Designed miniproteins, single chains, continued (2). Designs and how they scored, part 26

Each design is a single chain, and the fold is of that chain. pLDDT is the mean over its residues in the fold that is shown.

## One batch from the design tools (miniprotein)

Design m4940
Fold by ESMFold2-Fast:
Structure m4940 (fold): chain A 73 residues (1-73)
Amino acid sequence: TTTFTPEQERALREVIRIAKEELDKLPEPITSENTKRINKAVAERLEKLAEEHPEVAETYRQIAENLRQSAEN
């Protein structure tokens, strides 16, 4: 099992918070187009956080890359 540092754990909690914020902004009903837009928006926010927090940049970049891939499918 991968062990996380306290900083990486905070980064993961922040990712979850950001994802929830973007999801809560969606107009109803939730469509596949809207979920792709969320994935892109979350990825962009995580990329900015990676620039601001170099100590956990790898964690943010990995998650952002996965979200961008999901948005492109």
Scores: mean pLDDT 77

Design m4942
Fold by ESMFold2-Fast:
Structure m4942 (fold): chain A 74 residues (1-74)
Amino acid sequence: ADEYYEKLLALLKEAGASEETLELVEKLREAILNGDIEAAREADKKLRESLKGFSKAVQSEVKLLLINLAQAVS
């Protein structure tokens, strides 16, 4: 789980993501660790919306990492 989180943060930082976007990743991780499904869904949705300004390649990699994080919790 931590491996995917670290990769996600590194990718977003390299892509020039805002502090707000990085906070959404942290909120998603905390929600997942606490088993808060509703908070995790909200953070995931907001994070995906924040990606609309990024390149197609970055968007695709982030989506794959989010799928891996979701599967690691299930």
Scores: mean pLDDT 77

Design m4943
Fold by ESMFold2-Fast:
Order: C-alpha cells, then sequence, then structure tokens
Structure m4943 (fold): chain A 98 residues (1-98)
C-alpha cells in the first residue's frame, strides 16, 4: 500500500540510496496522491541531489496538502531564503518535540 512504499522510501533515503528512494516515493503518491509526507520526501531527495526546481515544486505540493508539515516548510525556506517560513517551520518542529 501507499504507506508501505513511503516507509521503504524512507529506509532507502536513510541509506543514501536516493534514486531508489525516489522510485518508492513516486509509487506511494501514485497510490495515494494526498500523502503529503511522500511529496515532502520527494522534495527532500531532489534537494539533496541539488535539483532545486523539482525540490521546490514537491515541497509546495506537500504544503498544499498539509500546510503545517514542518519538514516541507523548512526545506522550502532553505531553497528560497524565506526567513518567515523558516521561523514558522522551527516553531512547528519545537512543538512536535514537546
Amino acid sequence: NAKEYLEEGNRLLSEGRYEEALEYYKKAIELDPNLAEAWANLGLVYHLLGRKEEAREYYQKALELDPNLAEAQAGLAELTGDKELLKKANELLKKQRE
């Protein structure tokens, strides 16, 4: 299912297997296009690969689905230099750690 593909993508990402992680995240969104975490993680992998335009597009898609997804806000803020978005992401991340 979509969640299993997301989890496998996360495992591959943690191992630095970026191209394989992309394949699994794409399978996850193919099954569940509303899975904001999969869109955010696609953005992260493209960001790590230096493909900034694709990363921005996927982070934006994740935030359209879940505006409070702190990882996508942080990634987008880093790409754009948006200090207000970075502040918002840091506040959400701090709240998640409480």
Scores: mean pLDDT 84

Design m4944
Fold by ESMFold2-Fast:
Structure m4944 (fold): chain A 57 residues (1-57)
Amino acid sequence: DAVEQARKQGLEDVNTAVAKAVGIRLKGGSKEDYERAKQDMLNKEKQYEQAIKELEA
């Protein structure tokens, strides 16, 4: 099922972005690296939500 596969991929992308942002903070990365990772996480969340809306419409 393409819808189920798309949901799994979207969740994995969001989880990966979250883990990257957390890792940057824990390792004492730069503010710029953290802000970039945080923005990527927010973008992945928006892409996932939009994709689910399109698939369920």
Scores: mean pLDDT 74

Design m4945
Fold by ESMFold2-Fast:
Structure m4945 (fold): chain A 115 residues (1-115)
Amino acid sequence: LDSLSAKENNNLGEAALAKGDNEKAIKYYEAAIAKDPNYAQAWRNLGLAYSDDPEKAAAYFEKAIALDPNDAQAWRNLGAAYAALGDLEKAKAYYQKAVELAPHDYVAQSNLEKV
């Protein structure tokens, strides 16, 4: 997808993911990252597309957080990945960070209560 920008590839990936086409979403997010490796949102979205592989998902969310440490959604998603891995201590810490960054994010608050 060489003619499309990083943002355009990311948007197409989000549309594919919304339809449940994880394979297509991954290809678009990889194309977005190839165009702009510092596009934190594409790294976060790639993690979401790998939600069935929590080790890979965690690695992509960690990359997103390294690029944008104030992305409360990335912290919440990293918590969910570690909860899936059974690391409840890390899950708690990451959910807490998400709540600190976005105290009105009731999803992060609910996830913190479950751990």
Scores: mean pLDDT 86

Design m4946
Fold by ESMFold2-Fast:
Structure m4946 (fold): chain A 66 residues (1-66)
Amino acid sequence: ADYAKQAAENFKKAAELARELGDVITAENLEILSKRAESETDPALAQRMADLGKKTVEALEAEKAA
């Protein structure tokens, strides 16, 4: 699996959720993280970023559902 690509996709999805919640600053920061993830060459760091992105998506989905 390409963890850098997964991390970028996870952060992009999190950014979209943050925009839906009206948190433009968090969305902008998550978009920056998505772009940084695309260039990550360390597989262990890329995996950690992918996991962090997934947790961020889960947290924002929970906030949206509340």
Scores: mean pLDDT 86

Design m4947
Fold by ESMFold2-Fast:
Structure m4947 (fold): chain A 70 residues (1-70)
Amino acid sequence: HHMEEEIRKIADKIMETSGIDKEKVDELVAAGVDYSIAVEALLRGMSVEEIKRLYEMIKNPEKADEELKK
């Protein structure tokens, strides 16, 4: 429902005003993390590694159960 363009514009402003590291955001996005989640988590002081771990749990909770029953 939310427009991705609006989220990106807000995120870009936050990055510029808060001094968020663009390279860390790009690394997270390359690892499959959603752009808005990457920016929010970095803004909260989370590390790249912590964000990657949390996102992995979010994107495949059901798939983990499917793998176990196989």
Scores: mean pLDDT 67

Design m4948
Fold by ESMFold2-Fast:
Structure m4948 (fold): chain A 98 residues (1-98)
Amino acid sequence: MEEIAEKAIKTLEEGRKALEAAQQPGDVVGQGLIKSLKVAEENIKKALEEGDKERLIHTLKVAIESLENAARLSPAIRDVATEYAEKLKKLLEEMEKA
């Protein structure tokens, strides 16, 4: 759990930086997604502190859904959002097998 949680935090941080670089000025979808991913990072840190595997799994699922929804709505961030959704899906699969 700890290793997957740490990888997820790093992936979300890298994703936020990539989204900030890709988004256009005034992209409310991109701005909303970046805020959502920051909240996901905080929730994963809390899940790690509490040993809450269910909270970690739920947070990963919500983050994946947010990335996939934003990819449909914002062409500027579509490729980046899709890439990071895929990375989080792999971490979710690892977590479910552990």
Scores: mean pLDDT 85

Design m4949
Fold by ESMFold2-Fast:
Structure m4949 (fold): chain A 57 residues (1-57)
Amino acid sequence: SAAERAAALAALEAQREELLERYRQMFLNLGFDEELAERLAEAFVEIELEVNRRSLE
């Protein structure tokens, strides 16, 4: 149903914060500075969320 898909998409957006934290820590561990690590994390999270959204279609 449309309501079930909306709930699933909301759950994916809620995962954004956790994904950002995970990717940021990964890039920091690889030796990137905090500013670059944050930018890289944002880019990778948007890609992962887009892939996940498409998988729900």
Scores: mean pLDDT 82

Design m4950
Fold by ESMFold2-Fast:
Structure m4950 (fold): chain A 75 residues (1-75)
Amino acid sequence: MEEERRRRAERLVQAVEAAAKLGNVHPDTIRELALRAIRESVDRELAEKAVDYAKQHDPEIGEEVRKEAERRFAA
């Protein structure tokens, strides 16, 4: 069950990376993918990767999703 969550989070992080590299994906799509990746992440490193890829596409969206990652992994 944890393996399924980790794989889902990894696929979502990969989706954010791919969307960021394309450069023409709608900002709302990047935000939603990054937030889903952060919520499904089992560790801080996966969440931070999603934040970094979101920042590559749009710095403002990256900052918004970074706050969500901090909230989730604040301990």
Scores: mean pLDDT 78

Design m4951
Fold by ESMFold2-Fast:
Structure m4951 (fold): chain A 65 residues (1-65)
Amino acid sequence: ADDYLNKGIEYLKEGKYEEAVKWFEKAIELDPNNVRAYGGLAKVLEKMGKFEEAEEYRKKASSIK
C-alpha cells in the first residue's frame, strides 16, 4: 500500500498523470480505506481536467473513517 501510494505521489510530482492514476488505483485496490490514495487520485484527475471524476473521489475520501 505505502509503496504504491509513494509511486503515485512521485509520478504526480513528475507530471506523469496517467502513471500516477495507475499507482493510486493499485494503492486503493490493496487498501480500500487509504484516504490519501483517493485524495491523490482526485488531484491527478483535476490536473488532467477530469473535474467530475476528481470530485467523486474527493467525496469518497471524505466518507472513509
Scores: mean pLDDT 80

Design m4952
Fold by ESMFold2-Fast:
Structure m4952 (fold): chain A 68 residues (1-68)
Amino acid sequence: GPKKLSSEELGKLVLEIMEKSKTIEEVKKALEELAKKGIITEEAANAVIDALDTYGLEAVKKGIEEAL
């Protein structure tokens, strides 16, 4: 599986996706496509998707921004 992204790099990539996306569903689709392409792991994609379903888009975005 892909091991090339650090937690910081993954966070920045997710933030870029969120900036381009208007809905949680668009963010989920982008994450699924990245996992299919092997850019991120399926585990990493599923973790972010689960956080989006649990906390919502704004809370997850803020959490990632504060963790960087």
Scores: mean pLDDT 78

Design m4953
Fold by ESMFold2-Fast:
Parts: C-alpha cells; sequence; structure tokens
Structure m4953 (fold): chain A 100 residues (1-100)
C-alpha cells in the first residue's frame, strides 16, 4: 500500500470517529491504515474495539476485522493470539453463510 494512501485513509477514519466514536467501520479503517503504516500495536487496539462493536451488528464486518487483527498480531510476533483471531473469523464467516 502507498504510504500516502494509508495516511489519507488514517485522516478520513479519524474524522469519521470524531463524528461517531462507536463506528465499528471507522475503527476498522483506522486499524487497517495503522497496520499499513507499521503501527501494529495501535492497529491491534483499534481493531479490538472495532470487533467488540461489530460482532452484535455485523458478523461479516467482525470477521474482516479479525483477519486484520491477526495480521497485526503476527507482525508483533503474537502467533497464538493471531491464530485464535483467524479461528474466530472463520466461525463468524461460516455463521454468516449458513444464515444467508
Amino acid sequence: MDPEEARERLELARRALALNPNSAGALYLLGEALYALGEYEKAVEYLEKAIELAEPISKALAARTLVELAKALEALGKYEEAKEALERAKELSEEAVKRA
């Protein structure tokens, strides 16, 4: 990813969060942008918040967020936590397919 595109996405996500601090989508975009910029620990923090907000309303968004969380955790060497996140993402994706 282009670092300038990642910075633009970061700014847009921060503005969206300023308007709605509980936006799971905005938190997901913020985490994804932080991951692209190499700020893995911050990415984990925002992605975890995004998952908490997304799970009760959108299994698809929660699953995508868990995949991004796993990438950030792997970058930090937290392989076991990353594996758990991927397993949870698969469960949520399977539930979404079964009810579609």
Scores: mean pLDDT 81

Design m4954
Fold by ESMFold2-Fast:
Structure m4954 (fold): chain A 83 residues (1-83)
Amino acid sequence: SSEEELLEKLEKEAEKIVEEVKKELEEKGASLEKAEELEKFAKELIARTRAALPSLGGREVLELLKKTLEEIKKKAKEVLEEA
């Protein structure tokens, strides 16, 4: 249950990051294709994280979720820098 709540929170944070990137790309007149790539990357990474959680302890779960969010933020920064 709490694990599902943490994943939902991660998914919402990722969606917010993707929407912020889309807005910045639109303001720059840049292609939204890179934002779609970011969205797919985030969904794939979150799915991989979800699959790994049952084998981890509580502290490791929190660390993995944080690392997943950091990777998504890093990819978002790369997308904006390349635009």
Scores: mean pLDDT 83

Design m4955
Fold by ESMFold2-Fast:
Structure m4955 (fold): chain A 99 residues (1-99)
Amino acid sequence: SELLRKAAVYYSAAAILEAGAYANEKLAEKLKEKAKKLEEEAKKALEEDEEKGKELLEKAKELEEKAKELEEKAREARRLSEELREKARELEEEYKRLS
């Protein structure tokens, strides 16, 4: 059936988006962990070397910004995935009504 074929395409696209969102979420978490370590190192460095401390804080900020971008992309991908899953379900329900 064309309806079931379209539903399958939407489910496949949704699954790909969910996988991508999951990968981005895991990467964001790793970047946040690295940023926290750099912030801790920066606190220790700032007492002895202001330049080194500032450099570490800047690197931590860059990692936090990258993590936020990945989290934003993951949220959008999950939202789109859910929309596609809903459309697929509607097509399956239509097929059941016609069968």
Scores: mean pLDDT 90

Design m4956
Fold by ESMFold2-Fast:
Structure m4956 (fold): chain A 57 residues (1-57)
Amino acid sequence: DEALAEGIRKGVQAFIDAGNVDGAIAAAEEGIRLAKLQGSKLALEEARRLLEEARAL
């Protein structure tokens, strides 16, 4: 759960740092999908937060 949440955060942040807004949004959406499949509430909450952050770019 923590490893998945960390992976999602690092992936989305890498796209944000690169200025790739579309990539950041796609990575956050994929993070939500993976978190739901794994049943990880921690990863789901992190992915949703990152999606809102990416959409605000």
Scores: mean pLDDT 83

Design m4957
Fold by ESMFold2-Fast:
Structure m4957 (fold): chain A 61 residues (1-61)
Amino acid sequence: SEAEALREALRAVGVPEELIDRAVDALEHGDAEQQELARRLLEAVRAGDFDRAAELLVALL
């Protein structure tokens, strides 16, 4: 699932579990904008664009 992929990607780059839980919650239970931000976060982490990933994670919290 996208939620599992996001959790694994964030854990692999050392994001704290509390922030991973909040990002995954936004993907599964957030509004359309939060879900889009969470998907962009997954794409940024996979691309190795950690500056963008950090900005997206902060926007999601």
Scores: mean pLDDT 86

Design m4958
Fold by ESMFold2-Fast:
Structure m4958 (fold): chain A 70 residues (1-70)
Amino acid sequence: MEELKKEAEKLLEEYEKELSQAKTVDEQIEINRRFTERMDALLGKIKDGDQALEFAKWISEKKIEVQKKI
């Protein structure tokens, strides 16, 4: 779990950087698509359904926080 949280935090930092550098709506769509794919891969590594749901909710909240900063 700690390794997955560290990977998710790194992906969120990359996501924020990429969104801040995006010049077009199409670039923003592509950045969001890649981020979703990467996060889905991390979620797939969690075997417990309750922990997976909690992790997904946490990611969703962090994603919204990043989007509000931009």
Scores: mean pLDDT 79

Design m4959
Fold by ESMFold2-Fast:
Structure m4959 (fold): chain A 79 residues (1-79)
Amino acid sequence: MKKIEELGEEVLKNVDESIREEVRKLLEEAIEAVKNKDGEAALKSLQKLYNLLVEAKASPEALEHFKRLVKEVREELLK
């Protein structure tokens, strides 16, 4: 969980102010779903976040941190 939360903070630092609140909300939803072992809800929130990042033309740095976040979420759900 700590690694997932840290990667979420890195995504937030690398996104534009205009989308930061929505990114934060989707990250919180994904993290809560992981804590509840709800893989479907976690993946749905991450898919919404990915779509938001793409639409907003997020930096390569934001996308790289997001990819690492998805990997850590998947690892946590498969334990």
Scores: mean pLDDT 84

Design m4960
Fold by ESMFold2-Fast:
Structure m4960 (fold): chain A 74 residues (1-74)
Amino acid sequence: MLGDVLEARKEINKVALETGFNLKEIYEKEAEAYRRLGDRVAEELRKMGQPSLAEEARNLADELAEKYRKKAES
């Protein structure tokens, strides 16, 4: 799980540098990456029979996604 976050972060930064994405687009992609990570973590936790932890992970990911989405707006 932590490895997925670090890989997503590095991939977004590398793509931004190589393709010329602006900072707003970087933040938007970070928000999307956190949302997707939350979905994956929640799905795995539900498969493990831990639905309450799945909901907490989803909510945390949504809060992080919203934080980065707002950075893109500013």
Scores: mean pLDDT 75

Design m4961
Fold by ESMFold2-Fast:
Structure m4961 (fold): chain A 55 residues (1-55)
Amino acid sequence: MEALETLLKRLNDGKVDEELREAVRAFQAEHGLEVDGVLDDAALAAFSREVLRLR
């Protein structure tokens, strides 16, 4: 849960830097994805599902 919140916060701040990459890595680890800090199709799909679940 915290990983998704951190990701959303960093994206809202418009920061595309090392901190955002760390948030992506944390999110990937939480969802059992490859931890590379890159928002690929699988990571984006998982992110979208979690965002939709919170709404």
Scores: mean pLDDT 67

Design m4963
Fold by ESMFold2-Fast:
Structure m4963 (fold): chain A 58 residues (1-58)
Amino acid sequence: SEELKKKIEELKKEIVDTIQKMIDAYVAGDTATYNQYKAEYDKLMEELEKLIKEYLKS
């Protein structure tokens, strides 16, 4: 439970950092970098959903 909560908090911070990088790439007009971070964001959101579901069962 504590381990899972810590993983969720770490993942939330990683998601926020990824969003900021996406915004920076978008503003710079760097479509390739934006698309890379968008894909990473989508993956992190899927991981977060799975961890939250596990946390709610504990």
Scores: mean pLDDT 85

Design m4964
Fold by ESMFold2-Fast:
Structure m4964 (fold): chain A 70 residues (1-70)
Amino acid sequence: MSAERVLALGERLFAAGRYEDAAVAYHMAIALDPSYARAWAGLGRAYEALGMLDRAAEAYAKARELDPSL
């Protein structure tokens, strides 16, 4: 499965309010492509929705390192 397809799964899970499952999907996208800035940003959003603000900040920082326009 491609990182893009796993990111799309994560986005659908996030839209459904399934934030923990979305975080797992974003982690899988990162495992397939660690440079995938959008997957790091998605992980940050999922952690933020779960109240895991420190983890969210770390994921967002990584996303910005990979793509400063995010």
Scores: mean pLDDT 86

Design m4965
Fold by ESMFold2-Fast:
Structure m4965 (fold): chain A 73 residues (1-73)
Amino acid sequence: SEEAKKRLREAAEEAAELAAEYLRKKGYSEEEIKKAIERVKGLAEKVSKQPEEKIKEALKKLEKEIEELKRAL
């Protein structure tokens, strides 16, 4: 469904923002951060084209990673 794809994109954007903040605090270069974010967004885009069940599975994993990043910040 379009709803699942939208939620995946929104979660990927939130994860990317948190990951960028985390890596910046750890002293990674802006170039390294940009490359890491591009890889994450590329993977989310590929998953968004898969069946809804796989999109939902990826979303659950991403939501868990978001919570872990929030705890690490």
Scores: mean pLDDT 80

Design m4966
Fold by ESMFold2-Fast:
Structure m4966 (fold): chain A 71 residues (1-71)
Amino acid sequence: EELKKLIKELIATELRIIGLEFELELLKEKLKEAEGEEKKKIEEEIKKLEEEIEKLKKEKEELEKKIEELF
């Protein structure tokens, strides 16, 4: 059934967001101790992770809308 598939995809997306948010927090801690070139590299990694998290949050919102449309 489509509903079960969408719920599984929603859960998988939420878990992935949590994992990436955890990585983001670790990078932000490293950023506090980083200097010069290392700081720039970490800032770039943070930006990429934030973009990835934002994309996944949009996917989650679309999945939630599809589930709501089934009711």
Scores: mean pLDDT 84

Design m4967
Fold by ESMFold2-Fast:
Structure m4967 (fold): chain A 74 residues (1-74)
Amino acid sequence: SPMQKEVDKTIQEIVELLGQALEAVEAGDKEKAKEILEEIRKKVEELKASTSDPQVLALAEGVERWVEEMLKEI
């Protein structure tokens, strides 16, 4: 369904942003890392609003927790 394709697309975007956030953190670019982490946070909220799938929701919650912890370190 179009909704399932949108969920899959959002998950892929989150995965790509997670890689970029990790690279920014490793490079010591705190400002860029914060920007990407906030973008991930927004995408996670969009994902949570778009699905009732418990596995997808668990993924979203896991990413959200990781982002919160990373933002505390920066």
Scores: mean pLDDT 85

Design m4969
Fold by ESMFold2-Fast:
Structure m4969 (fold): chain A 81 residues (1-81)
Amino acid sequence: GVEEGVAEGLPKEEAEKLAEEAKKLAEEAEELARKVQEGRATEEEVKKGIELAERAIELARKAGNSGALVIAEEAKAILEA
């Protein structure tokens, strides 16, 4: 269900936008992490993936979105390996 409320100092609309942005960046980082696992990523793509993952983590924390946070943290771990 959809609930009304302010949990973390952000209006629901702003939190939803940040969560959506975080999820998009996390998914892009995950794609780059997959390329690393396939042995097809360049060092530049690894750097870009880490930057995307770090930004996704920041936005996910602000939005309070644990799903996007987990995806971004997992992608970053793969990219740093």
Scores: mean pLDDT 78

Design m4970
Fold by ESMFold2-Fast:
Structure m4970 (fold): chain A 91 residues (1-91)
Amino acid sequence: MDPEELDREVELGLILISLAIIKNDLKQGKPIDVDFFKRVLDRAVELAPRLTPEDRQILLDSLEEIAKLAEKNGQTEVAKLARDAIERIRA
């Protein structure tokens, strides 16, 4: 694995871990730190064009689950941010 490939995989892993924490907080009905979530989403959108189709789909599936959970517990800003990120990644 070259350094650029390793960097992409490490960054994706960190993003997915951050999204998993957000997902667990949403499942517990906890409020989400919107500023933290925005930073995670910005990194995800920046990384997405450099990902394989398979890795991009994993990212999109994670964001879709977060959007649905946020909608379920009335965190409308979190849901909107997740939906906006999905659209930017798919564009």
Scores: mean pLDDT 86

Design m4971
Fold by ESMFold2-Fast:
Structure m4971 (fold): chain A 51 residues (1-51)
Amino acid sequence: SSTLQEIIRYTAEALTLIGEIVDAKIAGDEKKKKEYEEKLKELQKEWKEKQ
């Protein structure tokens, strides 16, 4: 279904952003960490509004 495809795409994008946050945190890059956290927050907001 379209819903299943959307869930899969959303999950993949969210996991990519989480991975980037983890990488930035390990590198001590607080600026990149905050940028990716904001992107994840926007993605989660858009996902909730679209449902």
Scores: mean pLDDT 84

Design m4972
Fold by ESMFold2-Fast:
Structure m4972 (fold): chain A 74 residues (1-74)
Amino acid sequence: EEEAKKRIEEAEKRLAEDPEDYVAWLTLGQAYYELGDYKSAIEYFEKAIRLFRAKGDEEAAEAVERLLQKVKEA
């Protein structure tokens, strides 16, 4: 719980410096998933997927899409 909140704060700080930090968006998705906020988790994972594709990282985008599908089935 406290660890997830700390990761959220760190990721938010990273995004304030670089809003295209797709790793920070992915971290937010994972942290909110751990907190049971699936709606926010889905939103942040979708943001990360879009940014991964914008950077040409199709493999990472597909990995996050598989993770997102599992969250939606939860």
Scores: mean pLDDT 80

Design m4973
Fold by ESMFold2-Fast:
Structure m4973 (fold): chain A 63 residues (1-63)
Amino acid sequence: GLKEAAKLVIEELKKKGAPPSYIGSIEALAENDAKDQLKRMIEQLLKDGLLEPEVAEEAMKLI
């Protein structure tokens, strides 16, 4: 579900040393069941090179 997708994205961002604000944003979207906003953020993170294509695909399948 949405929480599992967020957890996967957060773990990858932590591995890449992303700022805590990115992690907080993902957590907030999951807590508010903001499915469409989370999908858009995953696509943006992929475009910015902060998320691997394989991780993005797996996270999107969980939403």
Scores: mean pLDDT 83

Design m4974
Fold by ESMFold2-Fast:
Structure m4974 (fold): chain A 64 residues (1-64)
Amino acid sequence: SLVEEAERRVRLAGKAIDYAREGKFDEANKILKELGVKEEVTSYDEAGDLAGRIAAEAQRLAEA
């Protein structure tokens, strides 16, 4: 369902932020790639912005 897909995407985006916060950008980028993102992040701020956009888009789809 769209709700379950959105919940999964939000959870994965959160994990990517957690890895980036700990300086594990390779792990963060691996998760972002699984979410269909091709851009690589090299800082916590970049990862947070990108993951936040992914989570917001997923939540919007679940509420449509």
Scores: mean pLDDT 78

Design m4975
Fold by ESMFold2-Fast:
Structure m4975 (fold): chain A 67 residues (1-67)
Amino acid sequence: EVEKLIEELKKKKHISTEDFVKAVLALIDSGASVDQIFKKVNEASRRNGATKDTVIEAFEEVLEKVS
């Protein structure tokens, strides 16, 4: 189900706080820790800024590690 949430986020112009929280919770349910998620989001944001695309990239990297 987390893959469907990420695909929906890709179709949006902007990620809301609600969308972000739902994706984080889905990744945790898939076996990711909060620390893993925030580490990847921070790393991506330092490189390219805190954009929709960088947040989605971080979520996909976390999902690959727990899948």
Scores: mean pLDDT 77

Design m4976
Fold by ESMFold2-Fast:
Structure m4976 (fold): chain A 99 residues (1-99)
Amino acid sequence: AEEEVKKGREAREKGDYDSAIEHFKKAIAIEPSAEGYNNLGNAYHLAGKYDEAIEAYKKAIALDPNYAEAYSNLGAAYRAQGKVKEAEEYNKKALELEE
């Protein structure tokens, strides 16, 4: 799981978002985790697949309701879709979860 997450992040950094998505999906299939879903959401966001990114971030939040980064990323995905009000609400939630 951890190694697949690392490979996914490396693929994402190279701009190979399809490969990143595959590695994160493999990580989730082995061991579902909030971090895994957050990373999958990031790969979808970078690929311009905002609906898929939002779904992945919501799965991350469902597994860890205190995952501030996932709320921040969800806000960024909503903003990318022009949904500014939803973006602001999730960004505020992220700030509330950070000390």
Scores: mean pLDDT 84

